# Designed miniproteins, single chains, continued (3): the designs that were tried, part 59

Each design is a single chain, and the fold is of that chain. pLDDT is the mean over its residues in the fold that is shown.

## One batch from the design tools (miniprotein)

Design m10029
Fold by ESMFold2-Fast:
Order: C-alpha cells, then structure tokens, then sequence
Structure m10029 (fold): chain A 69 residues (1-69)
C-alpha cells in the first residue's frame, strides 16, 4: 500500500517535471511514463499523466498515453 502510494507520487512528480520541461522530448517522456504506469497496473496514474499532457497541449501524446492506460 505504502509502496503503491510512493510509486504514484513519484509518477505524478515526474509527469509534472516532464510537462514543465516541455518540447517534443517532454511529450515523449509523458507517453513513456504513462505506458510504464499502465504496465505496473496503475491505470489511474497513467490517466493522470495523459491529462497533464493534454493540459500542456500535447494532444497526440495525451491520446497515446490514454491508449496505454
């Protein structure tokens, strides 16, 4: 439980960092992060990453992230 909460918090922090960094690199890292979160069974965290990508205007990255979740 604690480990899952820590992992989710780390994913949220990484997503914000990648979004703030911006550019194509930031968008790609958001897709990669959402994919990893989904592979870990953290679908809600993966969707949260997709939402952050969409807020930054990375529409294609957001769609890919949602497909991974």
Amino acid sequence: DATRAETVEAIRRSAQEYADKGGEEGAQKLVDLATKAAEMGLSDAARHVADIAEEKGYTEAAEKARQAA
Scores: mean pLDDT 80

Design m10030
Fold by ESMFold2-Fast:
Structure m10030 (fold): chain A 61 residues (1-61)
Amino acid sequence: DEEVRELVREAVEKFGAGPRNLITILTYVALNLSEELAKKLRPLSFAELAELVRRLVEELQ
């Protein structure tokens, strides 16, 4: 979760936290996940991962 939070913060800093940027933020997180964290998150569906990222973006606003 902390690594995901850091990646979401980095993506928000680079691209902005607007609703239109949610897919860009999700893509940035997915591309920059460590192999260990990617394995841990693999049981989550795309919708569940997107909801997690959305909640973290809201927490940063």
Scores: mean pLDDT 71

Design m10031
Fold by ESMFold2-Fast:
Formats: structure tokens, C-alpha cells, sequence
Structure m10031 (fold): chain A 72 residues (1-72)
């Protein structure tokens, strides 16, 4: 189903960023605006991937990875 495909893609993105779903949810619950922004960025990445724009997806993925590494 579409929901299952999106969940699998989201897991792939989170794994690429070195972040677990549980960690993301915990940081959002703590009111960390940077993690809320990361969630919004991941939603945009999924939309780009759905449109089959691999070059934009790769560029955006690298930007998210760079942000994640700076937010230890």
C-alpha cells in the first residue's frame, strides 16, 4: 500500500541520517524546534522522491545529513 511504501522510504531516510524513529519522536516531544524542522524536511524529501526527481532528492538528503551531524 502507499502508506507501507512511504513508511519504508521514511525508514531508509532515517537510517541514512543515522536517526531512529524513536529518537526523532522523543526530540519532537521535548519541543526541539530543530527536530520539528527535520521532520518537515523529511516530508519534503518524500514528496521529491514521489515525483522521481532523484537529483533533487540526493541534494536535499545531503543537506539533511549535514544538519543532522551538526546537531549532536
Amino acid sequence: SLKEDLEEKLEGVLKSLGISREELEERIKKGDGEWVQLLEDMKKLLEILENNDKEKAEKFRKELEEKSEKKE
Scores: mean pLDDT 65

Design m10032
Fold by ESMFold2-Fast:
Structure m10032 (fold): chain A 92 residues (1-92)
Amino acid sequence: DEERKEFLEKLEEIRKEVRKAVEEGRAKELAEEAYKEYLEAKAAGDEKKKRLAEAKLRGLGLEARKVGAEEEVIKHIEEIALKLGLEELAAA
């Protein structure tokens, strides 16, 4: 399935983008971008784009915790996840 292959390739690119953003101290900026992308996708009814934005936020939360990012950064990501109703991302 070409659609599934394209989606998985985009998930891999998101993982790389997340790692780079956390490494460069831009995790909060990328979280804000993911929040905007999620809202735009939801308004457009684009489930795939919505899932990609969700994956970006989940990746940011996991990577920030893994590298021991500042509490402020972790809290910011959690607050965005809660605003989107993604309680599982905020708790993880």
Scores: mean pLDDT 79

Design m10033
Fold by ESMFold2-Fast:
Structure m10033 (fold): chain A 69 residues (1-69)
Amino acid sequence: MATGGTGGSPDPEAARLATLAGELAAKLMAGEITVEEARALLEAAGYVPTLVAYDEELGTASVQAVPAA
């Protein structure tokens, strides 16, 4: 697994982004938020959205972003 321990100082922004992206994808799939809201939440958290999409027919969502630096 790519993650397994604390100590080597994983980038805290990358960890927060991964958590946020997963939560936003889950909310998109549940219909709790819109794609525009997901983008706004990513930007408000200091991230640059690279992909935010929801496929209603498949019931899947994709959320990707990068830290501002």
Scores: mean pLDDT 76

Design m10034
Fold by ESMFold2-Fast:
Structure m10034 (fold): chain A 73 residues (1-73)
Amino acid sequence: DKRKQQLLLEAQGLIGLLQMVRERTTDPKEKAKLDALIQQIQQAIQQQDYDLLEQLMKEAQELINKIIQKEKQ
């Protein structure tokens, strides 16, 4: 299934990006949210819950964008 393989590759890339943002972030609450999202994405992959995975990936992108916008101020 090409769709599932593509989603898994994108999820792995996103986990890497979340880890990088976590290392840059000094806010412990934001670090905790990033850690929770990484764990939830990994669990969704393990459970093969692709609908949940797509939702979590969207939430992760929104969190990353929020952190980047906050850093600009």
Scores: mean pLDDT 83

Design m10035
Fold by ESMFold2-Fast:
Structure m10035 (fold): chain A 80 residues (1-80)
Amino acid sequence: MELDKALEEIEKAVKNNDVEGLKKAIQRLFELLPEATREEVLRAMQRLVDLAVKSKNPEIQKLLVEAVRRVREYLAQRAA
């Protein structure tokens, strides 16, 4: 539930081209990852990928791509 709210905030920031809001929402997402299930983290990563592909703003796209990379690294570390 809390992870889904962070994702909604990310989507809102992307829609509004709010770079600062997106940075804050991504930070909040990462703070919530340790309490999330693997399936919730994978769904979050997929939503970030979808937003990055659809984004027409280079700054927003760069932040989303970086967030996806960090989530993948988190999943790799958690599995080890």
Scores: mean pLDDT 82

Design m10036
Fold by ESMFold2-Fast:
Structure m10036 (fold): chain A 58 residues (1-58)
Amino acid sequence: TRRAAQITDVHELPSREEAEALAAELEAQGRRAAVTQRPDGTYAVTEYEWVEVEEPAA
């Protein structure tokens, strides 16, 4: 089995505080989020889940 990140949603936010607040809310709901800085100075919050990639049952 292998691990893979599945991106479920991406949010673009103008400030770090808003990005961190959104990430915290997603974590409170049991989800994962990554905050990344864009070269334009904005922040993107990528919602994802770590899923074990396994061969589908035939």
Scores: mean pLDDT 74

Design m10037
Fold by ESMFold2-Fast:
Structure m10037 (fold): chain A 72 residues (1-72)
Amino acid sequence: DLVKEAAKLLASVLSEEELKELKELFKKNPELARLLLVDMLKELKAPEEIIEAVEKDDEFIEEVLKEAEKLL
């Protein structure tokens, strides 16, 4: 499950507060939030499939952020 894998990676480096800020950023400026997510996931050496999903699918980002919130 790519959503759970991406959520686990984000939860490993973000605090609850930082995740909340990123979620709000995605609502106000989805393009900037996407760029920040791609950069973070690349630093974490996420699978290419996860990086591509973040770049192409806003629904994937929304589900990842929701799932990461449950892990914190």
Scores: mean pLDDT 83

Design m10038
Fold by ESMFold2-Fast:
Structure m10038 (fold): chain A 79 residues (1-79)
Amino acid sequence: SSSRINALQAQRAALQADRDALDAEIARLREQYAAETNPAKQTQLQLRIGMYSIARGATQLVIDRLDDNIARLQEQLAS
């Protein structure tokens, strides 16, 4: 139903906002890494970038599944 599609689109929008926040944080950490000269701090930044990249990947997987579900429901409603 269109109500079900609207609910899934709302969930997707929330996850999109989470993904955008993760992308912004990863970009910020990468800029910090590029400017950092202390090896211990570089290692700490690399670990943080890695953790956020894993979280970003997990969020994208959920978005992809929602996109597939929304597309199938839209096609079924179109005829």
Scores: mean pLDDT 90

Design m10039
Fold by ESMFold2-Fast:
Structure m10039 (fold): chain A 60 residues (1-60)
Amino acid sequence: SMEEEEKEKLFNELLAFLEKTYGPEQARIFMEEVKRATKDLSPEKVKQYIERLKAAVKKK
């Protein structure tokens, strides 16, 4: 569906960011947690969640 395609795109962008920051193994673990936390959210809310997460990571 269009919603699933949009979510997949958002997750792929986050995965690339996390791989660059933490490496591929930690990025995969982090992505599993993100997908679990956001499974019932709309693409818009997933995007908001990811933006907040990236902001938090950048402050570390």
Scores: mean pLDDT 81

Design m10040
Fold by ESMFold2-Fast:
Structure m10040 (fold): chain A 90 residues (1-90)
Amino acid sequence: SMAEKEKREKEAEEDAYILSGKLAQYLKETGDEALEEEINEFFKPLEEEGASAEEILEALKEILEKLGLDVEKVLEEGRKVIEEKKKEAA
């Protein structure tokens, strides 16, 4: 249904936000400018095609897995932080 699609898109947006934040932290900690440029080139076609949150999430997951990061753990920890912030804002 359309409602199920909207729910999946929103969940993918939150997960993509978590993973992009982790990737940004990794790049800042390592100072790897060559890796940052390679990642930007990887995302360029997705940006040009107007990629969905689900497509961006899959791309981020692939990159973080290649960097040896535990994507499932990053998502679990990040989702907990988002939930805590939502409770504080309410």
Scores: mean pLDDT 78

Design m10041
Fold by ESMFold2-Fast:
Structure m10041 (fold): chain A 83 residues (1-83)
Amino acid sequence: SNVAERTAILIEMVGLQFEADLLIKTEKDKKAVTAAIQALIDRAQSLLEYAKEKGILTPEEEKYMQEVLAELQAQLDAEKAKA
């Protein structure tokens, strides 16, 4: 069933957002946090590409995953801009 796979992907996306927020709040090494957020972006992008190829997402779910990617990218850009 595609429902189980969709649910797993969406739960992972929520987890990636939570991990990025936690990293920004707790990690003091700018280089470590920017590298970690980049890895989260790469994972989120891979999940979105996989889900789109399989045709398993609703339009609303695809939009949600795109919004998560945009938020992660904005967080990365903000961290890179810090002194």
Scores: mean pLDDT 86

Design m10042
Fold by ESMFold2-Fast:
Structure m10042 (fold): chain A 96 residues (1-96)
Amino acid sequence: TKAKAEELLREFREEVSRLIGRILRKIGDLIQRILEEKLPEEEKEKLFKELNEELLAEIKKFLEEQKKKLEKVRKENPELKEVVDRLLKKIEETEK
């Protein structure tokens, strides 16, 4: 039971780390493009705005998918309720 809780927490941390990696890569790619193409300020502003909207949508989708996954885990593994409830609370706090 404790081992299952530790595995769930490890998997959640790995998923979060992967999301952060994807976000940082997208930011890096945009910065590289701006530097290489020497884009005017108006085009830079537009690209940053579009990236911000894309990143917010990706984060929202990730959090919704994680909530669904955790709700299923809680339903199928009642012994994990406390750890799932803590993770769901952290997700809800992040959405505010």
Scores: mean pLDDT 81

Design m10043
Fold by ESMFold2-Fast:
Order: sequence, then structure tokens, then C-alpha cells
Structure m10043 (fold): chain A 88 residues (1-88)
Amino acid sequence: SMKEKEERVKELTKILEDESAPAEERKKAAEELKKIYEEDPSLIESALPALEKAALEDKSPEVRKIALEILVDIGVEELVRAVEKVTG
């Protein structure tokens, strides 16, 4: 199960980075990455560079939005962990 999810993240990341893929296919890849992140946040680390590039540079506003939503959620989680580490 975990191994299958790791391989799926790799496949979705390749689709997201493929500028020749249709915008709808990249959008579906981003949506599935978001779902995987919501179920198991640890699986998304390998996709971070692709998500950052997509949020900043993807030609589709919908793809940029979904990638940004994932990154914001990750950033909020990291900020919460950082605050807990400093404040006790």
C-alpha cells in the first residue's frame, strides 16, 4: 500500500512537470497529489519541487491554484511545528 502510494506520487509528479501534457491532465495530477497529501503528508516531500514550480509557472491558473493550496497547507503545518518547538 505505502509502496504503491510512493510510486503513484512519482507518476503524478512526472505528469505535473510535463509541459506537453494537457492542462486537464496536469490539473488531475495536482488534485490527486492534494488528496494523497491530505491522507498521508509524508508522501508529498518528493513532489515539493514540482509543486513549487507548478504554483509559480504552470500555464493553467487552475493547476497553479491547486499546487499553491498544497504548499500553503504544508507551510502552515511546518509553521505550527516550528512554533511548538520554540514555545514548548
Scores: mean pLDDT 81

Design m10044
Fold by ESMFold2-Fast:
Structure m10044 (fold): chain A 90 residues (1-90)
Amino acid sequence: LEEAVALAEEAIAALEAGDYETAAEKLAEAARKALLALGLASEEEAKKLAEELRKELRELLERDPTPELRAAVIAAARALRELAAAALAA
């Protein structure tokens, strides 16, 4: 979970900097690490979900990056960071 928190923070920083490729990679990896650590998915399932998330996020952010879309993705990354941090503390 420590890695998921760090990756989510890196994703937020990349989103704020407009580095959408890095943001998509880091957020997808954070989700994969969180799913595995929480026991919510198998390694194979988490990998598949993360790859799909990375591809979709990259395409959305690079094709039509609106302020609203960027804000929504940042909010999602923050929610994942908080979830991973809370689980780590529990």
Scores: mean pLDDT 77

Design m10045
Fold by ESMFold2-Fast:
Structure m10045 (fold): chain A 62 residues (1-62)
Amino acid sequence: SMLEQLKQQVLDLVDQLYRQGASTQEIVDAVSGLLQSNRDRLSVDELMEVMRTAMKRIESLE
């Protein structure tokens, strides 16, 4: 599904930026940008679920 694809893209993005030494704020900003570009393709609840997935991943790295 599109929701699962975006979740995977967000997880990959978080992991990639973390490996490159990006700050937590830079990672959050990048994830927010990706969600913004998909805001017309998913419901607000689905976008919030993707953001929660990203935040859990960020927290797990530190």
Scores: mean pLDDT 85

Design m10046
Fold by ESMFold2-Fast:
Structure m10046 (fold): chain A 65 residues (1-65)
Amino acid sequence: MLDNIKQSIIDGIRDKYAEKKLSDKEVEYLLEILEYVLKSLGYSDEDIKEVLEAAKAEIDKLKAE
């Protein structure tokens, strides 16, 4: 389940970044919203951290390209 959520988020970030460049502030808001959603779904702090780190890594990779 968690891996499917991570992959879906990564795919969504790629698609949106290809459509429009995200500002650093928009990235910050996106990650905050994602954290709140995962907490509301009952995921552990460890699982939430894993998803957020994967999302940040993908955004950083896209920003470097």
Scores: mean pLDDT 76

Design m10047
Fold by ESMFold2-Fast:
Structure m10047 (fold): chain A 55 residues (1-55)
Amino acid sequence: EEEIDKIVEKLPIPASEKDYFREKLKSLNGDKEKIIEFLVKEYGIPKERAEKIVE
């Protein structure tokens, strides 16, 4: 919910993709581990950086 919006705002992705990304994070039910894995695999964000984004 509010957490997802904060994560999306921290992402270095185009504004046009933020809505799509928000939907995907919502479907992961706030599972931080799955969100980190998604960020690393789909957007190439380093794991350490992804962990800081989701905290």
Scores: mean pLDDT 73

Design m10048
Fold by ESMFold2-Fast:
Structure m10048 (fold): chain A 65 residues (1-65)
Amino acid sequence: MKLPREKIEALLASDLVPAELRTSVLAALKEVDYDLDRIEEALQPLVEQGLLSEAQRRALVALLS
């Protein structure tokens, strides 16, 4: 199931993700067509690159699911 982009942008504007990471997170989610079942997969490269912590990825997966 796809999340509306507006809901994702609203979540990323929260204190959970710094503003500078919002574009990178949105780009990763777009690669999986905002598919809720693929959010963990989409965000894993950002954790590997050091842009997101594992705690931030886990929180985003939980909140977007």
Scores: mean pLDDT 72

Design m10049
Fold by ESMFold2-Fast:
Structure m10049 (fold): chain A 75 residues (1-75)
Amino acid sequence: MQSSLDTALQKAKDAALEAQKKSGSGVGVAVGRDEDGNPQVVVVTYVDKDGTISTLFLESTDGEVHSISSSGVTV
């Protein structure tokens, strides 16, 4: 489903851009797919300016974005 993929990717891109603006440091993006190859979840990982690693999970299965944040290590 391209519309769901487009929504998830745009939200991930916006989240990554916001994270980069706040942290100024590295950003990683990964896409999870179902058994048919359709995108189900997008994961955005970034490093805050203080070296904390944070991760956002963006799921577009029902048209809603679910985000979970975590932090733990200095890099």
Scores: mean pLDDT 58

Design m10050
Fold by ESMFold2-Fast:
Structure m10050 (fold): chain A 86 residues (1-86)
Amino acid sequence: SLGEEIREAVDRALEAVRAGDVEAARAEAERAVRLAEEAGVPALGEQLRRAIEEAIRAVEAGDELEAEIAEGIARIIAAVIRLVAD
């Protein structure tokens, strides 16, 4: 389902963030944005991109609390997109 593909893309993006693979994280974020556009919620896709970029910055800065908050926001946005898509 479209919602499952969004969940997979976000999970892979956040895994890549924690692995320090910024290129992979951004590629998966772009996939999630396209899937959000297909679900009819491009604005949520843009918020998702911002949350993943914030997670990247927080991990690179060593700010664990900010990283956890950004990851949580990304997962909540993904869950909302799934409810709309499915």
Scores: mean pLDDT 88

Design m10051
Fold by ESMFold2-Fast:
Structure m10051 (fold): chain A 70 residues (1-70)
Amino acid sequence: MLTMADIAEIAKELGISVDTAMEAVNISYLLLKQGVSVEETAEIVAKKLGISVRKARYIVERVEAALKEQ
């Protein structure tokens, strides 16, 4: 699972708030666990949080990688 330090670095790299990054991580985790694709999850996160699909996809891919290491 992504740590708070990982989330803080993601927020800094993408130029978003830590709160937005944390919410994106939580939404991504829930949707990916339900079998929603990375692409569809990225679109949902982007729309819900008002961030670009590119930034959302980066977060979703980081969560997917963390899920594979559980």
Scores: mean pLDDT 85

Design m10052
Fold by ESMFold2-Fast:
Structure m10052 (fold): chain A 68 residues (1-68)
Amino acid sequence: SKSREAVEELREALEAGDRDRIARSLVTLMRYGDEEDIEETLELLREAGVPESTIENLRYTVEQRRKE
């Protein structure tokens, strides 16, 4: 599924430190993923050691787009 692909892409992007790929994965989830998929993604980011400030910023961006 696209949601699963986006999660895997996100994990690889985190290992590489590629913020653009991280953003693209979230855009994909926003377009094709349910709210649950987004929540799972953010939890995985915490498990992977991503700073909370980064997670909060990404959540804000994703939520803003969903409301538009």
Scores: mean pLDDT 73

Design m10053
Fold by ESMFold2-Fast:
Structure m10053 (fold): chain A 92 residues (1-92)
Amino acid sequence: AAPPVLSEAERAELEALQREVRALIEDLYTTEQFEVPEDAAPADILASLTPKALAALERYVEALLRYAKLVSAEYAEELERQVAELRALLAA
């Protein structure tokens, strides 16, 4: 049997939140002349984010937590791992 998956609307919302976070990070590099090295640790990138970008990232994490509860066990494992990593970085 096929596992349950995210609806098109839920997937679209998640993708929109991902794009919002990415756009805010790109705006930071453009306006503040920040150039994050390609080998920079995720924690260093998070430390360079504006409050607006951090708020968008928190919304994205909330969406991931919500969707992890709605998807199949297979998808939930991957989303739970990603959410745990993001939550650990945000809490640090």
Scores: mean pLDDT 59

Design m10054
Fold by ESMFold2-Fast:
Structure m10054 (fold): chain A 80 residues (1-80)
Amino acid sequence: MEKKIEELKEKTEKIKEELVKYLKEKGASEETLKKAEEAAEKLLQAHIAKYIEGDKEKAAELYAEAKRLAEEVVEGLKEK
């Protein structure tokens, strides 16, 4: 189980790097980039809580936080 968490963390790190590079090319602000990284991290934590730990309540809270951060990223990209 811990090995699956480690593999998910490694894959998430690569996805975060690609996402940050993509958003930078789109002209995203440093603040928007930080929120995108936080959203990705919260989604990973939520996935681990739900499918690995079985903690549905913790997963729901983390998904809600990730959704809020993702909405803020989208709004940041709409500003020019």
Scores: mean pLDDT 77

Design m10055
Fold by ESMFold2-Fast:
Structure m10055 (fold): chain A 79 residues (1-79)
Amino acid sequence: SLSELRYDLELTRLALQMVSSSREEAEKLVEQMKKKYPERSDEIEELYERLQPVMDDPEQAKVYGEGLRHAIRVLEELL
């Protein structure tokens, strides 16, 4: 659905921001996303947990970020 596609886009943008920002900023963004989608808080938390090792490695963060930018472009074209 369109609402699911919009959520996926926002979640992917959140992932990109997490790997492109400080830990403190990433935590704030995660909390904002949970407030916007409280019914999906567990899924949002799981994403944050999975990305922590990537966030701590600048080389991995760069490569992962490039993949996320491609995914964002695809999702935006579908909206």
Scores: mean pLDDT 86

Design m10056
Fold by ESMFold2-Fast:
Structure m10056 (fold): chain A 78 residues (1-78)
Amino acid sequence: SLREAQERFLIGAAMAAASINDEEGLEAIREEAERLGLEKVLKFIEELKEKREKGEDLKKILEEELKKAHEERLLERK
């Protein structure tokens, strides 16, 4: 669906912005997600910001999210 495609795109964009410390880009993505009513994306951005403030390794957070996306993709092939 369009909603699911928008969610995947914005989550990917948020991960990319966070990986390069692009705070303006991350805020723009949050505003777009809020405009579109994509609560899943908003929750992801909030969790990402919270983990960064707690000093968690951003690389590990991104690796876990990529692994999760890969596992979901593999399930679709079975």
Scores: mean pLDDT 73

Design m10057
Fold by ESMFold2-Fast:
Structure m10057 (fold): chain A 93 residues (1-93)
Amino acid sequence: AKELERKAAQLLSGAAIRAIGGAFDARLAGDKEKEKLYLEASRQLTLASRLFNRGDVAGAVEHVRRAAELLREAGDEGGARTAEAAAATLEAL
């Protein structure tokens, strides 16, 4: 139980850091559409972390899956996979 909670928190943090970094890179490249996708993914991951901390695992999973879709739309396959791994870890709780 505690090890999966720690792993879920770590994966959520990693996905959020990646989303913020992607938004900065997109902004520097002048890609406003890609920046918006990364910022929305970051927002979804922040909401997921808050829901998880309140014990709403199902709500956290929904927001993490939304973030994975947004990261995939941004062309970030690695970011999408990290978010999907976070969702799978949360579901295993």
Scores: mean pLDDT 87

Design m10058
Fold by ESMFold2-Fast:
Structure m10058 (fold): chain A 65 residues (1-65)
Amino acid sequence: MEERGLEGARLKRRYREEEGLDGVEAGRKAQEELGPPSEERKRILREIAEKLREIGEEFEKELLG
């Protein structure tokens, strides 16, 4: 019965309410589960991630300095 499946969803909703604003974490995890990135996507993501880390560190230093 689908009702049984809905009970699982109700539990998730309860936990979300208790924690407050859960969703971004679940969204990120769901995205990773929904589809594996292709080789090209992996390379682009790596470059972007490294760039962001470097930029983040630079901004942090500039803001602190």
Scores: mean pLDDT 59

Design m10059
Fold by ESMFold2-Fast:
Structure m10059 (fold): chain A 85 residues (1-85)
Amino acid sequence: SPVSEQLGEVIREMSLLRMSGYSNKEVVERVLPKLEEVADLAIKENAPQEDIDQLIDLARLLKRLAESEGDKESAERAEKIIEKL
């Protein structure tokens, strides 16, 4: 599905950023807006539960990374993704 494809792209980008030595803060700042877009698409397209579960898992991971870096704004944005799914 378009959601599954875009989610795969977000996961690949996150992996590449981490392998390239970007900080957790920089990874969250770059990945979070893309995950928000994929979550909006998942709602619009009524994505299957498997895609929703993977989106929630990734949002939880980004929330934990943001919290570990003291980035309250990004942590709240990640929580909003979880709440709307």
Scores: mean pLDDT 88

Design m10060
Fold by ESMFold2-Fast:
Structure m10060 (fold): chain A 71 residues (1-71)
Amino acid sequence: MATVAKVPDEDALNALLRRDFQELADLLAANPVQPQSHSQKLGIEVVEHFARTSPKEIEEAEKRRKEEELR
């Protein structure tokens, strides 16, 4: 059961977060980073993964989740 306060623009909030990840990925792509540890590699991979996935794709995935919950 999902109980949320008053959040009229949930998609806008989500887009803001995704935009941030995309900006980080763009910076990483422009700046060649040398992975020193598994932590560095994981961070880069996570940022790349989020940036690779378009915000609309994430929105669709979330919509699918809600639809399945209703089922």
Scores: mean pLDDT 60

Design m10061
Fold by ESMFold2-Fast:
Structure m10061 (fold): chain A 95 residues (1-95)
Amino acid sequence: MEEAKKEMIEVAREGSKRIDKIVDDGFENKVPLDEVEKKMEEVLEETRKRMEQIVEKYSKSEEERKELQEFLDIIVSSLERYVRLRLGIYRLMMS
């Protein structure tokens, strides 16, 4: 269980780094907000799918699956909030 949560956190960290790179590259190359938003949505979807694979790999019971799914939902919600923050800053700085 701890191993699964650790892998999910590492996947979330990779997703966060990719979001940071999208923003940094966006500022450097003056990428339109719509394109930045689309790239971030793709990262969120890919990150969610990778974490769902971890849930499937480590779940040995329905209770473990539920616990890992709840943990996944918390992490995804946190990443979605981070994306909104970064998009808000991007919009402000590019206007």
Scores: mean pLDDT 87

Design m10062
Fold by ESMFold2-Fast:
Structure m10062 (fold): chain A 62 residues (1-62)
Amino acid sequence: MKTLKVYAGPVTAEQARRLEAAIRRTAAEHPDIKIDVEVTPDPSPEAQREAERVVALAKELN
């Protein structure tokens, strides 16, 4: 069995999840190859991070 190691990052959390799903799909198509994926999420963009923070605060206040 061959092992293919893939490094991906920095990427947004959404990109990381999409990339992981795509790689998992590809790995299933190649059962003779073990794919080891290291994905590091980048801090979300300021606007997206601010939105997440506001949502968390709203949930805490409710």
Scores: mean pLDDT 64

Design m10063
Fold by ESMFold2-Fast:
Structure m10063 (fold): chain A 91 residues (1-91)
Amino acid sequence: MEREEAIKRLKEAVKEAYKDGTIDPFDAIMQFLVSLKMDEYMEKNKLTVENEKQREELAELKKEIAKELEEEAKKLAEEIKKEIAEEEAKK
């Protein structure tokens, strides 16, 4: 599935960047998941941003989607941190 492949690639990218100490995994994952979910929603409903009112409605939707995805993003961030800690412990 497209979503599963995207999440797998995200995990690898965030893992590498986190090892450098440059990012918070939660923030990176949240931005990615919200964008992915927004794209899916817009495509499914054939939505386009043609005017300011539609832009405002999409901004509110993005805010609600972010709240729903917060738990998923936290779990993914914890998985990445755990995997990195396990890799560091094995060296």
Scores: mean pLDDT 71

Design m10064
Fold by ESMFold2-Fast:
Structure m10064 (fold): chain A 64 residues (1-64)
Amino acid sequence: GYKGSIARVVRDYKGTTPEELDLEKGQIVEILEAVDGSHWKVKSLKTGETGIVPRRYLEILELG
């Protein structure tokens, strides 16, 4: 799986639910868990906040 992988945010994302994170392009996140076929739970390395984000907004830099 992608657990422990490091990813870059490829474009700004605004969460649509309370469980989702707002992310800015260029931010680095750690992938914690797969949620479904299109979403990951991630941790922002800038803020330490965790939440759900669509996979298409992330580019894997380093596999965990």
Scores: mean pLDDT 84

Design m10065
Fold by ESMFold2-Fast:
Structure m10065 (fold): chain A 99 residues (1-99)
Amino acid sequence: SGIEERFVKMVEQRAKQLNASSKDMEVFKEQAVRLAKHLEKLLSDPSKSIDQILEEIGARVIELGKELKEKTSLSEEDIRQIMLSLGGGLVLYAIAEKS
């Protein structure tokens, strides 16, 4: 899927900026893939309103942040910046696809 590939590319670029370890990069990529697949499922569901999709995106970005904090050596500040960047991108993508 296009969104999965774009998300993986985005997290790889961010990991390079943060000089993340190979292990931390792999956790980040795996979580980005899961988030992208979940968003695709939400976008394919005709019963889901844009408001419901945006709310679910917010919840999943928070879950991503918790997983990164528990499974990586990334600082809380780096995780916060990643969550802000990904969350913004997801919101814009969801609005574009549902509009």
Scores: mean pLDDT 76

